# Designed miniproteins, single chains, continued (3): the designs that were tried, part 52

Each design is a single chain, and the fold is of that chain. pLDDT is the mean over its residues in the fold that is shown.

## One batch from the design tools (miniprotein)

Design m9781
Fold by ESMFold2-Fast:
Structure m9781 (fold): chain A 89 residues (1-89)
Amino acid sequence: SHSYQVLLKTVDKIIEMIKQKAPRYLIEAGYTMLLIHLTVEKKVNGSYTPVQQQLRDLVLQGIQAIQNGDLEKALQIAEQMRELVKKEL
């Protein structure tokens, strides 16, 4: 799916930013873009699929981890999202 390819590219950019120790506000912006994308998909389709709901929950956890300064947890969450998105390709 084209939408999952876009999600994968965004998750890969988030992982890259965390590994390069980018400013936290940029990493948070990356997660926020994922949340916006998932919200738009829900509006178009009327509901989340189980995978989309799981991805949304992981995005919210990733944002919280970044806000708490927990970059290790944010990276673990991003890697979990990457594996979920890859299964949908």
Scores: mean pLDDT 85

Design m9782
Fold by ESMFold2-Fast:
Structure m9782 (fold): chain A 89 residues (1-89)
Amino acid sequence: SREEALDRVRAYFDEMIALAEKLKEEGRNKEAADQTIAAARVGYKAAELGDLESVRTAVEAMVRNAEKISPEFAEKVRALGDEALAALE
């Protein structure tokens, strides 16, 4: 259902926040980690409102900032985001 799909999207943003906070604690690019967390929080709120355009914009912002931390983290942000958003098709 749409509600289950939006729950998956919110869970995705919470997971990305947790991963970015872990990388920040490990001393990885603090500014980029903070920006990734900020974008994920915006995406979470957009998902609560069913604003799919803002959800997609938040994922793109997270990917851009995650690339400044590592390509591997950016790829994970993109792949898990695509998986979460696929449920809304």
Scores: mean pLDDT 87

Design m9783
Fold by ESMFold2-Fast:
Structure m9783 (fold): chain A 86 residues (1-86)
Amino acid sequence: SPKEKAQQILDELIRDLERMIKDTKDDPKLKAYLQKVLDKLKAIKAKLPDLSEEEQKKAMREAVILHAGASVRYMSWLLDKRLAER
């Protein structure tokens, strides 16, 4: 069903963000930012069963945008870390 597919996609986004958080243990500010995004994704997951199909599409678009922003911040941090390695 569309709800099952949305749930699967959201679970993948949540797992990806949890991996990013685990990797950023040495940057408290980035970790705090990623944690706030994770909390927002979990809130979207909690409300998803009670949403109409159109509201679900809107919520999933919001989840993707949140994950994309987190991914850009994480990749920027990873690039800086890698360039500083000797």
Scores: mean pLDDT 86

Design m9784
Fold by ESMFold2-Fast:
Structure m9784 (fold): chain A 85 residues (1-85)
Amino acid sequence: MDELARKQRALAEALAEVGRREGIEDLVRGGELARRAVEAALAGDLERAEALAAEAEPLIAAGAAQLTDEQLAEIFRLARERVAA
């Protein structure tokens, strides 16, 4: 569980970082909400985690739709680096 949570947090942080670089506010907000959802789940607050994830999902989808394939690849590269650190 901790390893999966770490990977999910890393991905959420990578989404927010690429969103900031590209000026895609939906991706920044979605990534930050997804990170908070992982933190809530790790704290045992599953109700809050589910609510935050539900808010993050449409924002991440809308933001990701604005990205090129190369920018999407950058998100996964950054997420892998965060997990390895």
Scores: mean pLDDT 85

Design m9785
Fold by ESMFold2-Fast:
Structure m9785 (fold): chain A 80 residues (1-80)
Amino acid sequence: MEESMEKARKLFKEFMEELKKIVEELDLSDRRRIEAVNLLVLMGDEEAIKVAERIIEELPDDEEVREQLEFALRIAEADK
């Protein structure tokens, strides 16, 4: 169990780091970047929470994006 748990933690950390790279490398309005931010927010990443808030501010007319990110932010706050 210990080795499997260590492997799972490593994979989870690597997955989060890959998502963070997507956020850094793509344009603010790119759907893939928005999806990566949404996943990171659901995982409780504080930097992604700040990025999600910025996306909501800069894309106020994109109702679908706004609703998805607001929902993820609400879940992240509830898990604290």
Scores: mean pLDDT 71

Design m9786
Fold by ESMFold2-Fast:
Structure m9786 (fold): chain A 92 residues (1-92)
Amino acid sequence: MVSDEELDEAMDLIERGVFNASLLSNRDNPLKVRFVELSRRVSEERRRALAEGDLETAQRLADAIRQALALYQQGDVEGANAVLEAALEQAE
């Protein structure tokens, strides 16, 4: 039952990441713009998985969000984008 709190925490982290990227991202930094777009798509797919009762996919997407945010915080925006892209390809 602690898994729901972990998923909520992952969503809070992605919302903070999207907020910071939208306010601080420059138009000439396409990797940061891409991170915002990919984060939105992963969050949407996670919500779909939860609605369908696919908890395994929802957990995997939450883990991908957490990993991508950690990479983004380290300045590895390209790595963060790769993690989110891989998560979306498997969710299709």
Scores: mean pLDDT 69

Design m9787
Fold by ESMFold2-Fast:
Structure m9787 (fold): chain A 94 residues (1-94)
Amino acid sequence: TGEETARKIGELVKEKLPDLEVYVNRAPDSLKSPLLMIGSVGDTIYITAIVKPEQKDKVVEAIKESLEEAGAEVTHVEVTDGEDTTVRVVGKLK
């Protein structure tokens, strides 16, 4: 299921980015960086990370690799720079 895949992706991301706080299938208590949220609706996985700009490329790569390792296809990647960088990735189960 998408929920099971979201949990697996959370584990894989935590292995690749151990200093990042990962929230799977739940909201964080605050949106202060660094953090990463993973949710799912049906076969679609939604990932949002809020990190420092210098970490954005590592975070994007770790998310994409984790989605692929969990059996999902990356369909969308959006990176928005600010004081912190917001990374949004969407994947679909195959």
Scores: mean pLDDT 81

Design m9788
Fold by ESMFold2-Fast:
Structure m9788 (fold): chain A 84 residues (1-84)
Amino acid sequence: LEATVRELVEKFVELVAKKRDELSPEQQALLDELEAMLANDAPVSEIADLALRLYLLLAEEGLVDAEEAELAQRLLQEVAKMLA
């Protein structure tokens, strides 16, 4: 489960990083924090929480594509399994 969650977050970060210059300063700060958490082996629950928070901010601004939405939904499902 942890490996799957990390993989989903890594893919999400890769997609969002491609449009970094289009992000607000708040969204860029969250992306930078998420990248640092992945690099520093932060707890998977914290990584997943921050990734979903960033996704929600992007979704509110209409800045998500179908692939990002699919990754976020899969991430939410995997987090739900970890909490069960």
Scores: mean pLDDT 79

Design m9789
Fold by ESMFold2-Fast:
Structure m9789 (fold): chain A 96 residues (1-96)
Amino acid sequence: ELEKKLAELERRAAELQKRLEEVKSKDPEESARLGREAAELQFETLELLGEEDTLERLIAGAEKGRETALANAETSDPGVVAFHLAYAEVLLERAA
């Protein structure tokens, strides 16, 4: 059952990435919504695995993703920046 739930979470993550590719140059607001949805998906994964140290790694990854997106904002699709900002915001807010 755990393996089946993890596979479903991985499938949903892949679907989110596919949707981001469709909207990243057209709809920054929808891209931000996808970022928030991706953060919630990460919390579902943490709850399922019961790994506390994984949250620290997710926060570090989200911070780095936000920094990279901002550093490349001039050459990136606006939705990519919006996604990473929203993703990091939800992870940081919930971790506090």
Scores: mean pLDDT 77

Design m9790
Fold by ESMFold2-Fast:
Structure m9790 (fold): chain A 98 residues (1-98)
Amino acid sequence: MVIARLKVSKNAKEAAEKIKLYDGSGKVKVEAVGDNELVLEAESLLGAVNAAETLENLGIGVTGTITLPDGREIDLDSEEARKLVEEERKEEGDLPII
């Protein structure tokens, strides 16, 4: 399990509701903690990053840290996070957005 602690540029409850609306799998758990802070639990790093990208696509700025299953904390905007997400994608998921 991956846990992300995210700060959002808008209301955290609205951001959490938007993540839930776009998570058709129901595998992402999200909770608003404070006015501009979210805690998100996902089965994978890619799942956590996809939730953050959903908010950014809706015009909501997102920053924060992701705790990996081994207990390491990485910054969402870090090079390490980018490399790990690319490894999970392994070029299999590069389909054009329609």
Scores: mean pLDDT 74

Design m9791
Fold by ESMFold2-Fast:
Structure m9791 (fold): chain A 88 residues (1-88)
Amino acid sequence: SNTQRANQLNSISSDLMDQGMSLFSQDPNSRRGYYLMGQSFYYSGQSNYYLGNNDGASRSYYRASDYYDRSGDFDRSRIYRQRAQSLS
């Protein structure tokens, strides 16, 4: 079901956030930390999308875009900004 998929994606999001926070505890400017935060918010966005929460998905994709930009992944930043805009 969409709820089961959303729960799995939220679990992945939480794990990635914990990994990113662990990296930031070692280096507050960790580019890999920013990348993992981008992935975390991407999966949070997907979870909200499967639950029909387009506003929540949009906000999460905007956050993913910002973190990917900070990580140097400009292609993913652009893609998720566009997805966020399409849902708002």
Scores: mean pLDDT 90

Design m9792
Fold by ESMFold2-Fast:
Structure m9792 (fold): chain A 61 residues (1-61)
Amino acid sequence: SLAEEHQELLELLKELQATKSREETIRELVARVRERLEARGVPQDVRDLGLAMEEQALRKA
């Protein structure tokens, strides 16, 4: 589910912040989500909305 994927991203953000800047980590995680959504065949408009929401959530966390 999207909620489970969001939790996975928060854990990855925490892990990667130990060795990378927060901005680099967020950029990497957003890129991973984009690739995953493209692989699943999610339409572009839905992908763009989901990626924007996820980036905002990660920046606020």
Scores: mean pLDDT 76

Design m9793
Fold by ESMFold2-Fast:
Structure m9793 (fold): chain A 81 residues (1-81)
Amino acid sequence: MEPIKKALEESGIKLSEEDIEEMAKLVEEALEENKDKSEELRIAAAAAVLFGYLVEKMKLSVEKALKAVEAFTKHLREELA
């Protein structure tokens, strides 16, 4: 949850708490499904899910979604370390 909130704030994207909670759930599911994989693959899986949600569900531009994903992967990597 915190990595998502930080990424959205740093990217200037304002979403409802409900949207953030839904994204957090999908990200947690991706991490759990890949818990037996390397840290790099787990981060990549979580990032892909977040990117898809921002582009397909929230209708953000690819450029804005990529900026948010970059910030998210940085914060997630720090949390997993």
Scores: mean pLDDT 82

Design m9794
Fold by ESMFold2-Fast:
Structure m9794 (fold): chain A 82 residues (1-82)
Amino acid sequence: DPRGLLARRGITDEEIEEALKKYGAVSSGLGTPGMVAAIRGLLRHSDRLPSEEELREALKGVPDPDGSTVEPLIKAVRELLS
C-alpha cells in the first residue's frame, strides 16, 4: 500500500539511508539498498507506529548472522518515525 506509514510521513530512501548510517546498520549482508527495501516493506502496510516487538517479529526473516543488523535497523526505524 503506497499510503503506508512511510508514504504518509513523506519519508524518502535518502532519509532511511541516513538513519541506517547513524546506527551502523549499513554493514553488508543486505547492503544499503536491501536495508532500505526491508524498512519500506516492513512499514508499507502499517497505519500506525509499530512497537519494537512488532518490528522484531517483522524482521525475523532478515539475515542477521551476528545479531548486528536487526537492532540497529529497529533504532533507525524508531528515529525515522519519531
Scores: mean pLDDT 63

Design m9795
Fold by ESMFold2-Fast:
Structure m9795 (fold): chain A 79 residues (1-79)
Amino acid sequence: IDTSAVVASELRREGDNTVLTLDFRDRESAEAAAEALSKLPEVESATVEEDAATGTYRLTVTVKAEKAADFGEALAALA
């Protein structure tokens, strides 16, 4: 993952899931990150959406409830 392309990051709990949101400067970096993260067994979904208000590309990653800690370690290894 190209962390220099990341302009904002947020991690939150939504019910039983952990949701990571990453805002990227460009679509290519967001799509590459989505592909890399979707290969992790902890990840249920990874979707990219254009944020017209900020001109950025938002990657939303939903993580299995029981794997949130493992996901944090895997994400650090990809940075």
Scores: mean pLDDT 75

Design m9796
Fold by ESMFold2-Fast:
Structure m9796 (fold): chain A 84 residues (1-84)
Amino acid sequence: PRPTVPIRQLSPEEIQALAELWEKMLTLSQEEQEQLWREYFAKELGVPVEQVHATVDLKNKKVSVVIEFPDGTVLGTVVNMPEK
C-alpha cells in the first residue's frame, strides 16, 4: 500500500499563474498540455519531471496529478480549473 497526503490549498499567486497557463494550453495539443503540467509541478515541488504524472481533462476542466517522490512517498492531487 502507498501512503497519500491531503490536497493542499493553492496560494493566490499560484492560482493566477495557473490561470495564465490554462489560457495558453487551450492552443496546444493534449500531449503538450500534459507535458507543461508535469514541468510546472516538477518545478513547484522540486522533483524530477519523470516522477510527475499528469492527466488533463478539459471536458470537466480538471487536472489529475500524481507525484512519486524519490523516498517512495506518493502525493495525489486534483486541480479544478475555474469555470468561465
Scores: mean pLDDT 67

Design m9797
Fold by ESMFold2-Fast:
Structure m9797 (fold): chain A 89 residues (1-89)
Amino acid sequence: GTPEMDRLWDEALEAIEKGDLDAAVEAVKRIYQLANRTLTDEELEAIRRDVEAAHEAVKKGYTLEELSRLARQGHPLVLRILERKLAEQ
């Protein structure tokens, strides 16, 4: 990715940890825009649900197994975001 995309991923993860879900959604939305993808209202709602699931996972200290379970339940963005955070530690 670009340095701007990497910064936006960091912003999304920080917002999720702080419980600022609207900021996390906006950061993810901007990443998709930089990837030249137009989001539908349905896709935006899916992103909101994925961000909410990521916040709950972080708050509860979920394992990689539990994060993988959430991804399989229709939260693939949650796993992608959280795996990126783990790769940076």
Scores: mean pLDDT 71

Design m9798
Fold by ESMFold2-Fast:
Structure m9798 (fold): chain A 68 residues (1-68)
Amino acid sequence: MSLDEVSAEINELLLEMQRLAEQKTPEAIEKAKELLERISELMREAGFPESAIERLRDEAMQGIEKLA
């Protein structure tokens, strides 16, 4: 998978996580966290540096926590 394809998939998953977190249900929050783990796996498989993965995880978790 190209870097551009991985970035597009990650962006789509991040938007889905935000939509799930906005529902403010325990089930939706759990699904959002599962998507975050999938994003992290994709980033590692694509060869992203750990600093980039940690930054994206931190930003996504802040979004989930603010909406919860």
Scores: mean pLDDT 75

Design m9799
Fold by ESMFold2-Fast:
Structure m9799 (fold): chain A 80 residues (1-80)
Amino acid sequence: MKKELDKAADEAAKLAVEGNLEEAEKIVKETAKKLKASEDDVAEMATRVYQGLLDAGVPREEARLAAIRVANAGIEGRDE
């Protein structure tokens, strides 16, 4: 479970860095649903997207908005 969350977070961060935020949201939502991710697990995935965007030189405000969108997608998936 934890390794799959880690992989999903890494893939979502890569997609967000590539400008594919919609695909990042989809991966996080599907992973949260499949694994019954906790709120903390969703927050961790969103944090990795945020950090990946910052490392890629995306402005902090844009990175934060992307992380919020990813977190919302994960919460929706978890609650299904």
Scores: mean pLDDT 81

Design m9800
Fold by ESMFold2-Fast:
Structure m9800 (fold): chain A 67 residues (1-67)
Amino acid sequence: MPMSEEEAREAMEAVRELIEEARRTGNVSLEAAAAILVAGLKFQEEKLSEEQREEIRELEKEVRELL
């Protein structure tokens, strides 16, 4: 099931919130949730705008720094 641009935007916002909370609390479950959502976004990236793809790459880097 392909992700819509609206769904991708909502997922990206959720990832940002998870990253911020994980950085604040050190909660491993939030780090895992952020990683899972970023992986899902990457599978859909070819169907997303160039701006959204760039933002996904930035989120992936931040998630890697949490791990």
Scores: mean pLDDT 76

Design m9801
Fold by ESMFold2-Fast:
Structure m9801 (fold): chain A 72 residues (1-72)
Amino acid sequence: MLDHEVELALAEIYLGIARVDEKHGNLEAAYDAYKKAEELLRKILQTHPSPEAEALLKEVEDRRKKIEEKLK
């Protein structure tokens, strides 16, 4: 099992990638990166809930939903 700190760092990396792709209009790539960040943050919250992880999950979910609406 990955350390929760490593999982959080990886989630932040995917979130960073997703934000860059979203800004440049790469919506499919941004969606995939947000989805990966969301999966990691959900795992972290099951084992080590924190305000930081909860805030990141909310941001990721909101942004992923906005991109999903644009892809429809």
Scores: mean pLDDT 80

Design m9802
Fold by ESMFold2-Fast:
Order: sequence, then C-alpha cells, then structure tokens
Structure m9802 (fold): chain A 79 residues (1-79)
Amino acid sequence: SQLEEEIRAEIETLEGIIAELEATGDPWFQKIAAELKKLVEEAKEHLAKGDLREAVLTLASATSLYILAYIRKKVEEKE
C-alpha cells in the first residue's frame, strides 16, 4: 500500500541519519544512533506484522529523538 511505501521510505531516511551520526565518532551521537536503531527495528517489526499504526507511532518517536540530536549537532558545529 502507499502507506507501507511511505513507512519504508521514512525507515530508509532514518537509517541514513543513523549512519551519519555513527560516522561522527562522537560517543554522544553514537548513543543517539543506538537509540534510533532500536526505534527503527521496532518500526520494522510492526511493519512486518502489518501493524501500520504502531509503525507510524514508533517513527514519530524516532523523529523527535532525531530533532534533538540535530539541534545539538548544529549547536556544537556553531550553527
């Protein structure tokens, strides 16, 4: 379905963000990446079960965590 395709696209976007955070070598960003990985894996599990509602809610949590990580990265990089 279109919603499943959108969920998969968001998961792929977050996996890219996780890889970028891991590549920094910063322990704090690596910790955030690890938490994002857990949320992405939970979203994948919900998607595999056909529970699209729970997948969307889990991705919303991941997005909130990413925003906080992005703000910190910008501050430390002299935004």
Scores: mean pLDDT 82

Design m9803
Fold by ESMFold2-Fast:
Structure m9803 (fold): chain A 87 residues (1-87)
Amino acid sequence: MAEELAREMADAGIEYVKGISSGTKEGIIRGTAAALRAIGTAFDASLDPEVAREALRILEQLRDQAKTEVDRQGYQFAVDILKGMMK
């Protein structure tokens, strides 16, 4: 569960960053949809604090090991959303 959650959050965060940075209407719509999906996923995950904490740890590790700035920003977005929903 935690690894799956971390991957879903990571993918949504990266899609958000790519979408918004595109500067196109289509990209902004896609990025906004990804952000809303990440928020919903994080909210559901907040109902299982142990799984959410482990997913957060995995996401922070992915962020710190990120090889590209886009991936790093995407992982950071996912971390910020998940942390926000856990409070």
Scores: mean pLDDT 84

Design m9804
Fold by ESMFold2-Fast:
Structure m9804 (fold): chain A 62 residues (1-62)
Amino acid sequence: SRSGRAAAEAGRAGDAAAASAGGYEMHKVGPTPEQREAGLRAAEAGRAGDAAAASEYGKLAH
C-alpha cells in the first residue's frame, strides 16, 4: 500500500512526522494484519530516528 511505502520513504529521509502519518494510515486501512503491523513498526522506527529499521518495516508493509 502507498501508506507503508510513504512511511518507509519518510523513515529513510529522517522525517519522523511523515513516517508516523504513514504508519497511522496503515493501521486504519491496511488490508492484512501483517501489513498494518509492519506499517506501525515503520512509523515507530521513524519516530525513533532509526531510518534503516523504518525502511525495512516499510518494505514488509508492501
Scores: mean pLDDT 61

Design m9805
Fold by ESMFold2-Fast:
Structure m9805 (fold): chain A 69 residues (1-69)
Amino acid sequence: SAHGGAAGAGAGARSAGGDAAAQLEGMKRIYESVGPEGAAEAAREGARLAGGDEEQQRKASIGAKLATS
């Protein structure tokens, strides 16, 4: 049952994105380790773990493959 107020917190990306370069480098390391197909699979699994729908999972996979291409 969803019964709650509103949370004024939604701008956490700034702090989390402070090290965008480090995050990108981490993804590069994974990409080089598993390759482009592995990067797409990791993106899909990440979306699934986050509780995304199948459509969201497919979009994440396609986006990752496109970005690594």
Scores: mean pLDDT 65

Design m9806
Fold by ESMFold2-Fast:
Structure m9806 (fold): chain A 64 residues (1-64)
Amino acid sequence: SVLNLEETVLSEEEYEELKKIVKEELEKNPNASFEEIVEKVREKMNNKISDWLAYGIVSEVLFE
């Protein structure tokens, strides 16, 4: 691919709200895999964020 401007840049407030959603999903689904949580976050955002960005947020929440 030649496109490199596909990332969605979130505001700090949007980012914090997404982190909260991730934490809530982890609480509801403690046995869910990392990939399942990433998919849920993407779905909640109507696929407006990249899988890469969702992965980053979930990863940060899990090991923060």
Scores: mean pLDDT 69

Design m9807
Fold by ESMFold2-Fast:
Structure m9807 (fold): chain A 77 residues (1-77)
Amino acid sequence: DRMEHAIRALAALSLLEMVEEHGARETAERLGLPQSTVSRAARRLREALAKQPVLELPEALFDELAPVLDAASRPLP
């Protein structure tokens, strides 16, 4: 689904913005997640984005990071 994929892509960008602005610890506190989980997610997303555009990121990556991306995105309808 293009819409779901786009929402996760936007959530990934939002996560990276939060980590760059506030750091992994504060981002983790805001999302209610472990700092290690947020740091790992941000690192993996940066590595993947170096190879391809955000909308072309592998579905498997979004699936693995789904709890973090769901927390970083706005509420679903």
Scores: mean pLDDT 77

Design m9808
Fold by ESMFold2-Fast:
Structure m9808 (fold): chain A 83 residues (1-83)
Amino acid sequence: SMQLRQQADALLAQLEKLDPDLAATVRETFDLAVRLGDFATAETVLRLSQQALTYLQQGNQLGADISHGMILIILGVLRLLSR
């Protein structure tokens, strides 16, 4: 939806300043979820991305890395489901 894309764009702009690799992973995972019509997963990706951003802003690298890892697992699952 337009609302989800606006939320994604705002989060990605902030993530790109702190962790461009995480921002790239989030963009790919969100776009794939939306392309597959899996809006529940797209919302989950945005929630995890917001959590990762908060951890990065707090200097909690472990929390950010765990959130990034969860998004990578989601990306892997979505890639399998798109076959």
Scores: mean pLDDT 88

Design m9809
Fold by ESMFold2-Fast:
Structure m9809 (fold): chain A 80 residues (1-80)
Amino acid sequence: SPEEVERARLLERYRALIEKEYQKGLEDFKKANPDASEKELGRQGAILFTAKAIRLAGFEFELENPKYREQALADLERLE
């Protein structure tokens, strides 16, 4: 249906933006912590990856529920 196609497009758009935010977060951490060990970089990477996964799951949940669709769209717009 057109609604299913639109939801899929919004989800992929959000995934792309969250991936960019994740990559920027890793880069910003490295710049702020030039002497960080590989272990510290790995730990921060895991934290950011987990945060990304939680945000993506939350967006998908909100997007599938008409009651929360406006919140999902607002969250998407805040990332752009």
Scores: mean pLDDT 86

Design m9810
Fold by ESMFold2-Fast:
Order: C-alpha cells, then structure tokens, then sequence
Structure m9810 (fold): chain A 65 residues (1-65)
C-alpha cells in the first residue's frame, strides 16, 4: 500500500539520517504514515511492527521513543 511504502521509506531515511533536524522530520513523517495504516487500512499488526522499528531508529538519534 502507499501508506506502507511511505512509512518504510521514512523509517529508512530516519535510519540513514546524519542531521538531527532531518531525523526529527523523518520520525514525524513515519508516525503520520503508521497512523494512516491503522486509520485508513486497518493494518494494526503491520503498524505495530513498523512502530517498533521507528522507535528503535529514533532512539539512536536521541529522540523520545
């Protein structure tokens, strides 16, 4: 789905980020797309999996998990 593709792309960008502002932007984008997976597509289990990956990547940049 488009929401899944965008969530995965944002998480990958977050994992590759070297700038703190860029990392924060991609974390926010990833969360938005994960919310859409639940709200628009009902993919709760996938959203939980991607959410765990997002939080792990965010922690590496010192962002709240």
Amino acid sequence: SAAEEKARAAIAALEAATDPAEARRYADLGNDHIVRLVAEEGKVELAEELGRRLRAAARKHGLPA
Scores: mean pLDDT 82

Design m9811
Fold by ESMFold2-Fast:
Structure m9811 (fold): chain A 88 residues (1-88)
Amino acid sequence: MEEVERALEKARRIAAETAAALAADPELARELLARTREALAEETDPELRAILERVVRALEAAIAGRREEAERILTEMGEEMVRLRAER
């Protein structure tokens, strides 16, 4: 339980720092968006496509200056990944 809570806190911190970095550097966000869209165009796995679509949404929010929206999307993704790993 404590280990999962620490992983969730770390995921939230990484999401906040990532959203802040992307919002502060729109060029980096645009480069990542282009690469993520390229990956999404080649991906056929529905689960991976869903993850890439959420990354695209977070990057678009960051580029638009909506840091809080980008942080929320990244936080939700990070928390889901931690919970999925905790199941095993």
Scores: mean pLDDT 81

Design m9812
Fold by ESMFold2-Fast:
Structure m9812 (fold): chain A 95 residues (1-95)
Amino acid sequence: EEEILKFRLMFVLKLAEKNGIELTDEELARALGISVETVRKLKEDIENGKKIADEAIKLYDELLAQGVSRDEAIKIVAEKLGISEETVKRIYEAK
C-alpha cells in the first residue's frame, strides 16, 4: 500500500522535474488522491531511503578500495546500516 503510493509519488516528481515543473504538496496530494500529510510523510520516507542508499554506496566503495572482498563489504554495509544484504546489492545495482 505505502510502497505503491511512494512509487506513484516518485513517478509524478520525476515527470515534473523532466518538464521543469515544481509541484506543491497540495498539487501532489490532488494528483495522487491522498492527503497533504500523507504526501509529506511519503516524501520524508523517500528522502530517508535515498540517504541510506547513498551511505550504502559510499561505504561499499570505500571498503572495496581498502581491499575488502565484495561479499565481506556487502555484509559490513548491511550490518552497519541495519538493512539486508539483498537490499545492499539492489541499492548498488540500481545506482
Scores: mean pLDDT 78

Design m9813
Fold by ESMFold2-Fast:
Structure m9813 (fold): chain A 90 residues (1-90)
Amino acid sequence: MEEEKKKIFEEYKKLAERLGIEVNDFDISKLTDEQFEKLKKEVEAYKEILDLIDNYTPEQLKEMAEKYKVTDPEKAAIYYRAAALLEQRR
């Protein structure tokens, strides 16, 4: 549904803005189902990253990523992304 795509894209833009990530103008009516699924996953990742950067240092995030590397590599990737974003701003 078009309303669903609009809501998810607006949430994506708000999260990206808070993270300092540049979002280019995009025609949401041209968004494929595959692109929409990727967008939903990226929104979930951005929510987790935003919470992590508000509560932890880059060093703490890297330590936690190393701990999750074997048991939850997907979660480890999110922690590494959060650490990289904090370091990029310094």
Scores: mean pLDDT 79

Design m9814
Fold by ESMFold2-Fast:
Structure m9814 (fold): chain A 85 residues (1-85)
Amino acid sequence: GMGHQLLDPAQALIDAAQALIAAMKAAGKAVPQEAIDLLAQAQADYQRAIQLIGSNVPSGDEPLQLIKRATDLAQQAIALAQAAL
């Protein structure tokens, strides 16, 4: 379904945000706390979407909404981290 088609792009953005923040920390650069918080929320929303998809219980559009929000939050985290470079 459409939710499954959005999982891979959402995971790729979360992975990219994690990698960028990790690289900044390894380089001794200050990471904006807002970028860290946005990434944490993106990860939480993504994990909740996976749980709902795997539950075999009808969840309506909630998994799709969580995936879209996780994508938006991960993009915001990347933008804030890049602005701090």
Scores: mean pLDDT 85

Design m9815
Fold by ESMFold2-Fast:
Structure m9815 (fold): chain A 79 residues (1-79)
Amino acid sequence: LEELLASLPPEVAARLREAVERLVRAARESEEAAEEAARELEALLREAVAAGRLSLETALRIAGLAAERVAAALAEARA
């Protein structure tokens, strides 16, 4: 994830990093908070793709890596 974000324009990378970190934190707090944070990340990715700031392929990869981080955080909380 960090390597992928480092390849993006700094402004876009900073916003996406914040959104992913917020999603991981929210996922450990509640399902409702996680849904809200996930919608924010999705909206940000859609806007960045629409603006030509990143490709659809990169957006899908970021979404997948964010989901993996959420799964890892939830597994740690349960273990």
Scores: mean pLDDT 78

